# Designed miniproteins, single chains, continued (5), part 9

Each design is a single chain, and the fold is of that chain. pLDDT is the mean over its residues in the fold that is shown.

## One batch from the design tools (miniprotein)

Design m16279
Fold by ESMFold2-Fast:
Structure m16279 (fold): chain A 97 residues (1-97)
Amino acid sequence: DEIWERMSPAQRYAVRAVAESLRIIGDMIDEVLAKSKELGVPMSEVPEVEELAKKANEESFKVIERALEEERRITGEATPADEETLERVKKGLEELK
């Protein structure tokens, strides 16, 4: 609580972006699990699992990108950590293609 209260607006946006990205991934895992149960197959054998994973990554990327835009609007500059995070997300998406 005290740490959150002492965070800058930029740091709060970064934490929220990570939390929202994890939520998007969790929602997609739940969807794959629901389809697994419906079809009676292991999660790895669910049709469209690769498509659902790609969609989750794209949605997570958009959340991070939006958070970086808001940070730049507040501070006037992106932090090196935000640029590294964005680069890692883009690289992850490229490796999945």
Scores: mean pLDDT 67

Design m16280
Fold by ESMFold2-Fast:
Structure m16280 (fold): chain A 97 residues (1-97)
Amino acid sequence: EIDELLKKAKEKMEEAKKYKEKGDTEGLAKSLKELSKVYRKLSELSTGEKKKIYDEAAETYEEMSRLLEKGEKKEVISKIATDDTGWRLRQIGDSLD
């Protein structure tokens, strides 16, 4: 269940990066919005620190989608370049093993 959602999140992030490369702002916004929904579901299925990280990830991608809707494309490109969500999630996973 959680592993399936994490795989889906990875796939949606890869889609978002491809839309960014193509300059497709509509595709990018849609992919980021879907990515946010995946992380919201992960947060609902999680507790403690994992829940917090997933919730923060969902908020980040929702914000990026809103910024694209406002025409703030340059700010979203910067946010994607500095996105450490995957790294943070790996640190939490490793710390719980």
Scores: mean pLDDT 74

Design m16281
Fold by ESMFold2-Fast:
Structure m16281 (fold): chain A 71 residues (1-71)
Amino acid sequence: DEVARQLQAAIEALKAGDVNSAQFSLLVALTLLEDPESEAAKLARQALKALNAGDTEKALEYLEQAREAAE
């Protein structure tokens, strides 16, 4: 559940406009994901890619999907 908690923290930070905190929480979630080939890990990496591209809306969509997949 720590993965889902960190993904939720990233979602909350991004909704608040805190991109740095969102990126930090997302990186922690990626570190905790034991299977890098899981759906949650793939979606979390897509969220990071979107966030790095400045696509906040797309990053939020992927983060929400990753959180659901991590549950």
Scores: mean pLDDT 83

Design m16282
Fold by ESMFold2-Fast:
Order: C-alpha cells, then structure tokens, then sequence
Structure m16282 (fold): chain A 87 residues (1-87)
C-alpha cells in the first residue's frame, strides 16, 4: 500500500541522515542504500543509487529521495503537507 511506501521512504531518509551525520564513506553509503533497495521495491531509490554509483555526493541522493517524497505528498498527502511544499 501507499502508506507502506511512505514508511519505507521515511526509513530511507532516516538512514541517509544517519550516514551523512556519521560521515560514512561514499562507497559504504552506496552499499547500504543498495541493500535497502534490494530489500524494498523502491523505483526512485534505484535512480538515487545510480547517482551514488557514478561518484556523486550523498546530498544528490537525498535530493532525489526528497523529490520522490514530495511527489508522494502531492498525490496522497494532507492539505498541511501540500502547503509546506508550496514554499
């Protein structure tokens, strides 16, 4: 279900925040994200992993995931959540 999808994205964002805060090397971050993607069917995460595999910064991965979350909120989110995206 879409709510389960949102929960998976939330856990992914928490993982990304933890990896960024710890200063985990890019290769280690890529491996953890790849393992998470294989465990969960997350299409947008595949694009994020490709960016990391190309040697791009983790911030770019966060941007791709953030865009996926924004798209989800626009489609299924509350009025308050949609208003936050208008900023």
Amino acid sequence: DLEEWYEKLRKLLELLEELAAEGVPLEEARRRLEEFAKEHDLGPLIDALRAVAAGQAPAEVEALITEAVKRYILEYGSEEERKLLEE
Scores: mean pLDDT 60

Design m16283
Fold by ESMFold2-Fast:
Formats: sequence, C-alpha cells, structure tokens
Structure m16283 (fold): chain A 83 residues (1-83)
Amino acid sequence: MEEERQRRLEEMERVAKRLADEMSKALEKRFRINAADEYSLEMYRRAGELVEKTEGFEVEIRQEGDTVIITVTDKAKKAKLLA
C-alpha cells in the first residue's frame, strides 16, 4: 500500500516538475483545471510549489466555481517591462 502511494507520488512529482518547467518558460501563463479533477489539481499544486521555490517566480492559485486557475509570473521578465 505505501509503496504504491510512494510510486504515485514520485510519478506526480516528475509530472509536476515538467509542468513547473513549462510554466517557467512563459512571461505569464494561466492554467485552468476542473476542480473535480483531483489528479490534475494535485499535479498542478505540486508544480506551483516547485515554481515558487524557484527564484524570481510568483504563483497565484484561485478557485472560481468549478474551475481552479493557476497563474505563473516570471518576476525577472516582468521587471524588464517596467524598467
């Protein structure tokens, strides 16, 4: 039981890391996820945590009805537009 949970967590961590990399490549990127899709929500929350741990990125998570919206902003790239 614990080994299966651990394997699923490792797989989600790999997918989340891939999502975090994808999210980091854009100036600002928004992802819309169905709130009933527990798997996708967990993966994106993990990805958001990884992105937030990376310097220069900001992650905002909002829920609007049945949709969870995750916004990722590259602070370094955004700052260049303000300078």
Scores: mean pLDDT 69

Design m16284
Fold by ESMFold2-Fast:
Structure m16284 (fold): chain A 86 residues (1-86)
Amino acid sequence: DPEKIRQEREEESRKLAEELLELLKKHLNPEEQAESVIELIGVREGIRNGDVQGSVEEVRNMSPEEQAELARELGYPEELIELILK
């Protein structure tokens, strides 16, 4: 069931994003952290809709508020969303 597989990927994405946040805080400055999160959001949305390149470009052209909303829809934790809004 493709819809069930997408839901499972979204759950795994939330769990991975929480672990990734710990690593980003230790090794990258806030600007680099925000850029990495934005790229990851675009890739995840692209996998969901079938256009990775277009989705990454679209997400980069969004306002920080729109990027944060998309991150919430994809199940990313609020700590990563705060990095986008800085």
Scores: mean pLDDT 71

Design m16285
Fold by ESMFold2-Fast:
Structure m16285 (fold): chain A 68 residues (1-68)
Amino acid sequence: MSAEEIAIKMIEREIKDLEAEYNRLKQTLADLQAAGADPETIANVQARIDEIEKRIEELKKQLEKLKS
């Protein structure tokens, strides 16, 4: 297996792990909003979601370059 194939598999795994965390946090955010949690708690969860979304986008761009 080439170093490129290994890199692709590692990035794909990281994307999958981050997508799972993203979905979990989105559910947590919805639950907190439904429960009337304080605005600071909601804002903190949203900030984590935004960071993960940005990281996924960066990794997907890297993956596209490796597959080109």
Scores: mean pLDDT 86

Design m16286
Fold by ESMFold2-Fast:
Structure m16286 (fold): chain A 106 residues (1-106)
Amino acid sequence: MLEAARRAYEEALTLPPEETARRAGDLLIQAFEARAAGDQERADVLFAEAQGYLLALGQKDPAGVRAAEPYLQQGYAAGQAGDLDSARAYLDRAVEAYIAAHRAAA
């Protein structure tokens, strides 16, 4: 768990912020898919990896992460409810909000 988060964080530090945000969103939806399938161990690893990516994004561009927060929260709520279609839609919006805020700040 901790090792997976650390490796993801280290990888995210070397990636462009836009790519890091896209990968974070993908990891989160994969984590909810694994949880819905009853694979809690896989879900825990994927959530840890996503946390590493989100931590790196927050360090590089805290304003971008703040712009994504409302959509990220809605994505988590939908994922927890097992509504994977809504979870994906909200997580895609979170990535879009991060990228838009990041580009506007440049």
Scores: mean pLDDT 85

Design m16287
Fold by ESMFold2-Fast:
Structure m16287 (fold): chain A 109 residues (1-109)
Amino acid sequence: SERREVLLRAIALTLAAIGDLLEAERALEKGDVEAAIEAVRRALERAEELLRLAEESGDEFVARLALRLARQVLELAKKLLEKFGSPEAEELIREAERLIARAEALLAA
């Protein structure tokens, strides 16, 4: 089933992104700015892959997973900006907001 393959890929991407977000939180607590930014960036890339998968498959569940991950990326990027004032965190915020808008538009269609 094509749908089964889509869902298995979506679950794998989601679990990887959750791992990246947990890594980002640990790095943030330690004051490791570079590690935190890199982990948030990886989670954003996973969320973008999920959105592409949702766009290609038309699967609303996968689109909702992408939206949830993008929102979590946005929250962590905002914490990075607040704590460290990093210009890279500002770019991550903009990229996460763009991804959220894309996912919301897809779900509204």
Scores: mean pLDDT 90

Design m16288
Fold by ESMFold2-Fast:
Structure m16288 (fold): chain A 65 residues (1-65)
Amino acid sequence: KEEEMRQGMIDAAKATADNLLELKAITEEQAEELVKEGERLAKETSDREEFNEKMSKLATELVEK
């Protein structure tokens, strides 16, 4: 069940990166970075809300550059 939650978080990170890349809001390199950091955060946290907050901040930082 923890594995299922972690996979869901990783899938969400990939979906977010793909969506931002399709919108031309980030570069391919930034999308790859977002996915890698999302995978790392998904492995390090068991709190979905904390994961979502950290991913949102990272995505916002990349978009604003």
Scores: mean pLDDT 77

Design m16289
Fold by ESMFold2-Fast:
Structure m16289 (fold): chain A 86 residues (1-86)
Amino acid sequence: SAMEKKLQEAAELIAETIARMETASPEEAHALALETLDRLIEIFKDDPEKKKALERLRETMLGMSADEIRLAMRILHRELLNELAE
């Protein structure tokens, strides 16, 4: 389905971001996370519930530490993989 393709694209994007974050500085990790959320919001632009949740997460990330951002990205990745498995 179109949704499964979007979920797969999103999961692959987050996995790439997590890998890039392993060697990133705190400032780079923050920038990578926000860039990734902007791309996820574009992927899910036609899904108002997912778009709203991602926009809320992006707002929350502005106040997060680098460690909190790294954890949040891993949690988001797991949630998307769980949706793909359903």
Scores: mean pLDDT 87

Design m16290
Fold by ESMFold2-Fast:
Structure m16290 (fold): chain A 75 residues (1-75)
Amino acid sequence: TPSYQERLLAALGAALAYLEEHAPELVPLMRQAIDAVRAGDLAGAFALLAEALSRLTPEQRAAVGRLMDAVFAAS
């Protein structure tokens, strides 16, 4: 069974792939969030994730949220 960290990294990886297609300017923020999770800095990771998501349109944010939730639940 994957750890919480492994499931979170899978969800963030899916979000990264979405951003590479739809909002490539936010990719550096998402990569920083992934690096923060790997470093054990969950507070920093969630702050960076929230910043990246806040820069998306409401429709893109909803799509990313659903994608991340689905990947996290499936992991």
Scores: mean pLDDT 87

Design m16291
Fold by ESMFold2-Fast:
Parts: C-alpha cells; structure tokens; sequence
Structure m16291 (fold): chain A 97 residues (1-97)
C-alpha cells in the first residue's frame, strides 16, 4: 500500500542519515518499488494524475535514500543514485508527453 511504502521510505531516509546508508538505500528502493506498483495500478484503472504522482514519489524516495547513502561514501548508494536519476528523467519525460 502507499501508506506502507511511505513508512518504508521514511525509515530508509532515517537510516541513511544515521550513517546506515546501505540499509537506507535498500528500504528506499523497496518503498520506491511499492509506490511505482501502486501508481501503475492507478494508471491501469484510468487515474492518470494519481498514478503518475505515486510513480514520481517512488522515484523521489529512492533517489533521496541513494543520495544520502552516496554522501556517506557507499558505492551501492552511488550506483542507486545514478539509476534513480535515470528513472526520474524517464518518468518526467513521460508525464510531459
């Protein structure tokens, strides 16, 4: 659910800020995937605005966790940050189309 995704995303950010960047990236990634799955479901149900909003939120949460992890010197965080940036650009381009 979007509520569970938000809880995981918030926990991921907290862990990344506490220096547990690898765990933060993992939880942020899981939250991002949950938001994207919920958003995709809404898009398939014809709710384009809410569906797109949840997908963008999921990418944003994953990006934030990866950024904080990368700042702490994690190679996994750096890689996740690059993937999150690419995903964000793809979704933004699709939203503007």
Amino acid sequence: SAEEAAELGNRGVELARAGRGAEGVRLGGEAGMMFMKEGRKLLEEGNAARGTGLILRGIGDAYEGAMLSAKNGSEAGRRALELGREGKLIVEAAYEA
Scores: mean pLDDT 69

Design m16292
Fold by ESMFold2-Fast:
Structure m16292 (fold): chain A 103 residues (1-103)
Amino acid sequence: MEVRVEYEIEVDPGISEEQKKLLEEGARKAAEVLREHFDDPGRAVQEAIRVLQEAAEKAGFKLTRVRVRTPPGPARPGDVIELTAEFEKDGQKAKVRIRAEVR
């Protein structure tokens, strides 16, 4: 089964390039978790959130919101796992969106 994973990062202008790179590394690792564990979407999402939380802490952000879309059981062709995580530091906001599609 093939899994296509995409991630996207949006940051406020006050966020440094270094902080953005740390969040991008976290998003990439979380995307890899979703790709590796697509057979157990619930577990994959929990591990992806943990990775994003660690990346946020390293960059000095707080994880303020997580939105999740996942199939109720094992992923099948056409299923989508989508995770949106929102972060905040000193009034500055960042958002990471990860989408995994099973093919």
Scores: mean pLDDT 81

Design m16293
Fold by ESMFold2-Fast:
Structure m16293 (fold): chain A 94 residues (1-94)
Amino acid sequence: MELKLEVDDPDVESSTVTVKATATNLTGDQSYLKFELSDGSKPKYFAGIKDGDTVELTVTLAPGQTKTVKVTLTSINSDGSIQTVEKEITVTAR
């Protein structure tokens, strides 16, 4: 099971940035992605993730603001066993 994170440009002028998460080699019958921002906003969940799926989160930044995006990929097998992979990416406005 693998999770890849990408951003178009982590050093942006005041605007929005898109964080992309791609899930590959999924091991379970059900898979979910969870996005958490360091700004304390509510986590965002994406259900029904399939092998090779990419999901996007738009992050709004003020000038000079830095946010860390934590992405957790969870895959649940029919026997109840769970696989989890976690990645973080930092985005900064200028």
Scores: mean pLDDT 79

Design m16294
Fold by ESMFold2-Fast:
Structure m16294 (fold): chain A 64 residues (1-64)
Amino acid sequence: MEHYEKGLEYFEKGEYDKALEELGKALKTNDPALFPKVYEAIGKVYEAMGKLEMAKYFYELAKK
């Protein structure tokens, strides 16, 4: 399973720390076209954790 898909799977399970770890690994791959999706997913994880400042930061990165 690709790191992005694995991160989404952990997010669905409520395993937020593991979701962030796998999504962070997705950013270390060499596919910049995937970055907006990964940043949006990281933002959703932080939002679910109640870390609204971090969620806002990653949502802003996803717009670029």
Scores: mean pLDDT 80

Design m16295
Fold by ESMFold2-Fast:
Structure m16295 (fold): chain A 105 residues (1-105)
Amino acid sequence: AVEAFNSLSEEEKKKIQLDILRTGYDAMIATAEALGADPALIEQMRKEGEAYLKALEEGDKEAAKKHFDALNETVSQLKPEDARKVAIAYTSAAIRAIGDAIDAS
């Protein structure tokens, strides 16, 4: 598996990584909406999540870290049970997408 991944171009690796992160992010937002979380916090999550993904696509690691930290802070402002479910949804979707990417390589 590692050898197959290492044989991919840097552009293909970046695309796979971005697809995994987008899948996690989409699951996170959908879960927050389904839980009836604060609409202002959901909007802040969208803003910071989209900025994080854009920074990664542009290769701006400092901006990506800043927006990722802000996204995590916004999630922590949700009710504790909602924050937990949102974090689990992100992690579960990301792990599934990683598995799919490995199976495709």
Scores: mean pLDDT 79

Design m16296
Fold by ESMFold2-Fast:
Structure m16296 (fold): chain A 64 residues (1-64)
Amino acid sequence: MPKIDPDKLTPEQGVDLIVERAKRRLKELVKKEKDKKLAKENYEGQLRSLESSRKSVLQSIEKS
């Protein structure tokens, strides 16, 4: 569909569009926020794995 100028819509249609856009933005933000939290947890997990690997290397050096 061609782009419709909100200023040229009836007041009711304008309000409906604003409400619908706000709802979509909230849903997108929630979805992205959850994905971002999951990515952050995975990143922290990787950091812990790296720390464990570092400790193992240090133990190997000390044992040598």
Scores: mean pLDDT 62

Design m16297
Fold by ESMFold2-Fast:
Structure m16297 (fold): chain A 58 residues (1-58)
Amino acid sequence: HMRPPSAEELADAAAEYAKKQGLKELTPEMVESLRGAARALGTVDPEEAIARAKEKLK
């Protein structure tokens, strides 16, 4: 889709990746990667993306 990336899309990708790795929580490395990705996009609040990803893992 030709839509700007959303916090939901970023959070979903991070949560799926963590689940595939057998993780129940985001590692500090994953949190930093998600924060960096959100900042690079400029359209997503890094804090919101991280919070949503953590919520999706619970």
Scores: mean pLDDT 76

Design m16298
Fold by ESMFold2-Fast:
Structure m16298 (fold): chain A 84 residues (1-84)
Amino acid sequence: VMELLEEADEKVKELAELYEKYKDDEEKKKIIEEAIKKIQEIIAEAAERVARAASEEERLRILREMAEEVIEIYEETKEKLKKL
């Protein structure tokens, strides 16, 4: 789980770098902004679920699901940028 969380954090950092790189590209910037917003919503939702979790096993499952969703959004965002 920790390794997956580190991977997700790296993907978020890469999106921030892409946002800065494409700040003058309105279309690419908008795609990256939407991805960052979705990731922020997923992280916020996961934090709420973790706070309500009854066990450590359930908390780890939630964190894994969150990390996988973040990575998926990153991959989808990269594909959208590649098609432009």
Scores: mean pLDDT 82

Design m16299
Fold by ESMFold2-Fast:
Structure m16299 (fold): chain A 58 residues (1-58)
Amino acid sequence: GSLSPEELKHQLAKAKADLANAQEELQRPGLTVEEEVAARLSVIGDQETIKLLEEKLA
């Protein structure tokens, strides 16, 4: 194991915060196509990261 449980929990908290921020960005009226694509990719990436980190913590 390369990461401590403390580091995994920190990364999980960060990924959850990043996901919340990306979801808030997607809720903004008047987003450009580029901004929407970037926010959507962030949501997908953050969700995948959260899943992987939760699997590591289980």
Scores: mean pLDDT 83

Design m16300
Fold by ESMFold2-Fast:
Structure m16300 (fold): chain A 78 residues (1-78)
Amino acid sequence: PVRPAVVVSPMLKSPDGNYVLAVFRGPEVDGTLTGKIVIITLDPRGYVVDTEELPEQTWPSREEAQEAANKEAEKAAK
C-alpha cells in the first residue's frame, strides 16, 4: 500500500546565526520513498528566510532518505 512519509533532519545552527533543516515529503511504496528534499533556512529569530527544493530522488529505504536529509542540512549549514 502507498503511505505518506515525512523525514525531518535535526535543526542545525549555521555560523551566521541562522538555523537550517531539511524535510522530505513523499509517498512510501513497499519501503521505497520517492520525493523531494526541501531545505528550510530560519533567521536567528526563527523566521523562514529561504526555502530550496532539491530535485526528485528515490531512496530504497526510510533510513537512506533520513541520511540524505541529514547530509543536505549539514551541507547547507556550512
Scores: mean pLDDT 83

Design m16301
Fold by ESMFold2-Fast:
Structure m16301 (fold): chain A 56 residues (1-56)
Amino acid sequence: SEEEHEKADRYGALAALSALQGDLAGAEEGVRKAGEVGTEEMKEKARAAMLQASAA
Protein backbone atom coordinates (compact mmCIF):
# COMPACT_ATOMS: atom_id res chain seq x y z
CA SER A 1 0.00 0.00 0.00
CA GLU A 2 1.01 3.65 -0.25
CA GLU A 3 1.31 3.79 3.53
CA GLU A 4 3.68 0.80 3.54
CA HIS A 5 5.85 2.41 0.85
CA GLU A 6 5.95 5.67 2.80
CA LYS A 7 7.00 3.87 5.99
CA ALA A 8 9.69 1.96 4.08
CA ASP A 9 11.00 5.24 2.63
CA ARG A 10 11.18 6.71 6.15
CA TYR A 11 13.15 3.71 7.40
CA GLY A 12 15.48 4.07 4.42
CA ALA A 13 16.06 7.72 5.34
CA LEU A 14 16.72 6.72 8.97
CA ALA A 15 19.19 4.06 7.82
CA ALA A 16 21.07 6.67 5.76
CA LEU A 17 21.10 9.14 8.66
CA SER A 18 22.37 6.46 11.06
CA ALA A 19 25.16 5.58 8.61
CA LEU A 20 26.18 9.25 8.36
CA GLN A 21 26.39 9.38 12.17
CA GLY A 22 28.53 6.21 12.29
CA ASP A 23 25.71 4.18 13.83
CA LEU A 24 26.03 1.08 11.68
CA ALA A 25 23.75 -0.97 13.97
CA GLY A 26 21.00 1.63 13.62
CA ALA A 27 21.56 1.73 9.86
CA GLU A 28 21.15 -2.07 9.60
CA GLU A 29 18.02 -1.90 11.76
CA GLY A 30 16.53 0.72 9.44
CA VAL A 31 17.18 -1.50 6.41
CA ARG A 32 15.61 -4.48 8.17
CA LYS A 33 12.48 -2.53 9.15
CA ALA A 34 12.09 -1.20 5.61
CA GLY A 35 11.92 -4.82 4.48
CA GLU A 36 9.43 -5.71 7.22
CA VAL A 37 6.91 -2.96 6.34
CA GLY A 38 7.56 -2.98 2.58
CA THR A 39 8.81 -5.40 -0.03
CA GLU A 40 12.26 -6.84 -0.70
CA GLU A 41 12.66 -4.09 -3.32
CA MET A 42 12.03 -1.43 -0.66
CA LYS A 43 14.62 -3.08 1.58
CA GLU A 44 17.17 -2.91 -1.26
CA LYS A 45 16.36 0.77 -1.79
CA ALA A 46 16.95 1.40 1.92
CA ARG A 47 20.30 -0.40 1.77
CA ALA A 48 21.28 1.61 -1.33
CA ALA A 49 20.45 4.84 0.55
CA MET A 50 22.56 3.66 3.49
CA LEU A 51 25.53 2.85 1.23
CA GLN A 52 25.22 6.18 -0.61
CA ALA A 53 25.23 8.04 2.73
CA SER A 54 28.29 6.04 3.88
CA ALA A 55 30.12 7.10 0.70
CA ALA A 56 29.29 10.78 1.25
Scores: mean pLDDT 75

Design m16302
Fold by ESMFold2-Fast:
Order: C-alpha cells, then structure tokens, then sequence
Structure m16302 (fold): chain A 109 residues (1-109)
C-alpha cells in the first residue's frame, strides 16, 4: 500500500529528527559523542532509504545508539529510552528520548 509506505517514511523522518536533536544537544557538551550519533543517524537513514533495513530495525538500531550515548555521557534517560526501543516499546522509547532532549535543552541552552 502506498499509504503504508508513506506512513513508514514519515515515521523514519520523525525518528531521525528526534535523534538529530539529541545528537546536537549532546555535542554541545561532548563533541565526540555528538559526532558518533550524527554519523550513526546518517548511516541508518542511508540503509532505510536503500531498503536495507525495515522501520522496526531502524527503531532498534536507534535504541542501540541512544543506549551507547547515554552510557558514554551518564544520561539515565537516554539509557532507558534505548532499552525501551530495543525491547520494542517504541512509544515509551520516544517519550523518554523527548524527556532527555527537554532536560538537555534546560542544561545546555
């Protein structure tokens, strides 16, 4: 279905934008972590655009990136967001990721 394909594309765009915000905010304090996240996002979007991974696989790979970034920076919300995505709890993962971004904005901006 063309509608289903567009919904999956829209979801991938929303996921990429949210993770790019986290990468930017973390990069203000830790440029290397921000760079690793940005490079990870670019590679995941390339794989998704080339149909090498599904949207479900994209969400799980985002979980891995968030968990690693959270561990590197000591951010418990990013670790929890990553763990939720890896467990397939994508709505919870997205909510925790948004909470992490809000906290980072208050801390660094």
Amino acid sequence: SKMKEQEEINKAIALAIRLAEVAYLLGLKDPEVGKELREGIVELIRKFDNKEITVDQLEKEIGELLRRAGAATGDPLLIQAGDAYLAGRYEEGGNLESQASDRLIRTYM
Scores: mean pLDDT 87

Design m16303
Fold by ESMFold2-Fast:
Structure m16303 (fold): chain A 74 residues (1-74)
Amino acid sequence: ERELAAQALRAAAEALEKMGNTEQAKQLRQLADDIASGKISWDQAAKRLDEILSTLSPEQQKAVAQAVAEVARS
């Protein structure tokens, strides 16, 4: 569901913001909003997410994965 995906991305954005990655956090929040509003397809969302994740360090990628997993478990 689009809302759950958006919540997961917002949690990931919060984790990145706490690590000082404000710009990448903004990009994830924008992606979450676009998914929730139906502005983009799932294929477009996946490509955008991959682009954002490719700019992250391994530590930042781990923080994102953990935040997403926590939302999925709830």
Scores: mean pLDDT 80

Design m16304
Fold by ESMFold2-Fast:
Structure m16304 (fold): chain A 91 residues (1-91)
Amino acid sequence: DVAERLRKIAEEVRKLAEQETDPEVRSALIGAAGALEKAARDYEAGNRVQASNHLVAAMLLLSYAELLSTDPEVREKIRELRKEAAAAGDA
């Protein structure tokens, strides 16, 4: 279930945002989680085009958060979450 996988990834992104001290990184992560949640909703509604657009938006926001982050552990976690989101969209 693509929608379920995207919601689980969004939850992990939100947990990462809660632990983030940099407000710009946190804001980007919150935005990414919101986009993943919208993508999941679109997949459930059968709107695959809108789902794909929201997934792309989420991946761009995750890439932005990765570029802003100075913590190598946070950067690696964001990279993993981005890979999981891409894999979910290809299923």
Scores: mean pLDDT 87

Design m16305
Fold by ESMFold2-Fast:
Structure m16305 (fold): chain A 70 residues (1-70)
Amino acid sequence: MEARREVREAMLRLAKLAEEILKKSTDPQQKQKVLDMVEEASYAVSHFEPDEALEFLRKKIEELEKLLKS
């Protein structure tokens, strides 16, 4: 139960970061990259074990945070 809660919270964080980048970015390539990361995150949540999905989501969150700070 705890791992699934953490995955849900991570997915919400990832979605929020993606929304912020999509609102600020005018670069079509950057927008597509962000949309691809959201799709990959959704796939991981649906198909990976909760611990593996969480690790994957944390990596993608870090990548999105770097894009937002750039």
Scores: mean pLDDT 82

Design m16306
Fold by ESMFold2-Fast:
Structure m16306 (fold): chain A 67 residues (1-67)
Amino acid sequence: GEAAGRTAAHAARAAPTLSGEQARNVGRMAGQLGGSRAAVDAILALGDAHPEVSGEQLAAAARAAGG
């Protein structure tokens, strides 16, 4: 929906090194957590703090954090 589109756009702006697929995946996960910019920023910060973590692991952590 609308929230998922906005979070995907925010992810692409905040981390321009992400591929379009990665940005969409971050937006989708953030959307499941309520679609806030804070959710996107938290997911991106986790990825930046743990560069060894794959995008799939990052998405799984976001789901776990969302409950």
Scores: mean pLDDT 61

Design m16307
Fold by ESMFold2-Fast:
Structure m16307 (fold): chain A 80 residues (1-80)
Amino acid sequence: SYTDAELKILEVLEKNQEKGRSASEIAKETGLSQSTVSRILNRLEKHGIIERDKETGRYFLTEQGKIYLANLRRSKAILA
């Protein structure tokens, strides 16, 4: 589902907060197509959930995004 794809992307970024991830790296790590990843990243960036470094093109999870991810996990009842 779209929500499952969104969760996978956000979890990759949560694990890589110091270095960030490019769209291509996210696609490889999640197994999602680059077009699906780009669409989701564009939406998340517009809502301030993630931010893009203009110099490197890498994406980072924002503080707002950490709260969003926690709420998304609760709604899916996904527990490690």
Scores: mean pLDDT 84

Design m16308
Fold by ESMFold2-Fast:
Structure m16308 (fold): chain A 60 residues (1-60)
Amino acid sequence: AEREELLARARELAAEAGLPGVPTSRSTGAGEVRPLSPAELEALIAGLETHIALQKEKAA
């Protein structure tokens, strides 16, 4: 399944963006972790890529 590949990519992008946590799962806190669908993960990845690109342009 593609979920693990999408999760790994989303984690790398979130770390690149300097986020303290990765919003790739539904979590109410520390107790519950629920996986997101592939479509939700793809949307998150696209958003993170755009955010990182904008940060790089501002820094350059």
Scores: mean pLDDT 67

Design m16309
Fold by ESMFold2-Fast:
Structure m16309 (fold): chain A 74 residues (1-74)
Amino acid sequence: MSEEELLERLREILEKLKNNPNMSLEEINKLVAEAQRIAAELVERLGELSPEAREILAEIEKVLKEIAEKLKAE
């Protein structure tokens, strides 16, 4: 995959997490694992994350925190 394809996939993961409120925990975990793999590949290729990659990953972390808080709410 090219760097641009990896960045586009991170954007797709973010949009799936934001726009699918009924996503199963299994599906969420698969998307998180893929995002972590993509981040690792970007760091391996470039030595560090681009500002764009950092911004997308920060937004993914925010969405995941919101999901975790909903899962704690009984």
Scores: mean pLDDT 78

Design m16310
Fold by ESMFold2-Fast:
Structure m16310 (fold): chain A 59 residues (1-59)
Amino acid sequence: SAALERAAALLRELLAQGVTDGDAILAALEAAGLDPSLLVPALRRLYEAAGGAPLDLRA
């Protein structure tokens, strides 16, 4: 969906800026009007593979 693609793009931008904090990522998603549950397993794995801490998002 468009929302999932926006979440993926925002996540990649934050990681490129060195933002690996889960709370900061959740705040950015919320500010963009995106549901935190959009960090589905595929996006979560992309985040973790890029050096982010494991995200325990149980939506």
Scores: mean pLDDT 67

Design m16311
Fold by ESMFold2-Fast:
Structure m16311 (fold): chain A 66 residues (1-66)
Amino acid sequence: TLVITDEDIELLAQLTEYLMKTQPPEVVKAELDKAIAELQQLAQQTGDTEGAQRAIEVLKKAKEKV
């Protein structure tokens, strides 16, 4: 879809938890940084800045826990 939904945010949080449990901290941080950059670019292209910012916040909080 062109819009990031609440279900997408929940799925992202679950995938992030899985990544944190299965990968070394340095890999997790690199993947989270990449995902944040990709979401920022996607928000600029689609105009869904609110959904993207919510997703970015989930990733930033996960990065702080690593």
Scores: mean pLDDT 77

Design m16312
Fold by ESMFold2-Fast:
Structure m16312 (fold): chain A 95 residues (1-95)
Amino acid sequence: MEEMQQLFEQAKTASVDEIGQMMQEQGDKIIEDFKKTKDVKEFLKKRDQLMDMLQQILDWAKQNLSDSDVTKVQSYVYSVLSSLSDEYLKLVNSM
């Protein structure tokens, strides 16, 4: 919870590339935690929290950034969600 709230607050003062890096780090952490615990319920909870946070960042970007920067933020959001989905399916199939 702390990490996701920190992500949103940091995003407001970060560059677009820093936002992308922070989003990727949060996605990677969720996958790593799932590999350790194999707790599907906790994984889904953390995924949903990240999805909500990424949407808040995108909404903030639409209000505060240029159209080109918004497109870049949106690209990072979709990349992180796609990677998280792919890694989750691999982990579930290996269980």
Scores: mean pLDDT 79

Design m16313
Fold by ESMFold2-Fast:
Structure m16313 (fold): chain A 63 residues (1-63)
Amino acid sequence: MRRQIVEEIRALIRQAEAEGLVTVDWERLERALAEWEATQSVEQLRAILAQERADIAARRAQR
């Protein structure tokens, strides 16, 4: 489900910000998430989520 994947992406990025791994413009991100939910397929959203997970895992491993 698109909404569920977008919520998972939002939660993942929020956790990364809490850990100090990223700095987030939440207004810009929320607009992007809404656009992605409206325009991207489930497959594309899963690919975005997988890429974000990989990036955050790499940042965490560099600590």
Scores: mean pLDDT 81

Design m16314
Fold by ESMFold2-Fast:
Structure m16314 (fold): chain A 73 residues (1-73)
Amino acid sequence: HMSPEERIRQLIDEAEKILKDYKAGKISVEEAADRLNKVIGEIGRIERQHGPLPEEYRARLDKIEAELKKAVA
């Protein structure tokens, strides 16, 4: 089945797509927040099992969270 590394890559890619779709006006801020929260939750689950994210993925996730935080109250 999927390795932890492959799963993390897919989750980060999904989070980036959610943010892109939100910025393009394809989805609402509520839908973007809901979808991103699910992705963040799954990443947190993987971190609890396999340790912290590599710096590259952590930096990418932090940027995504910062951008969405600007859009939601």
Scores: mean pLDDT 79

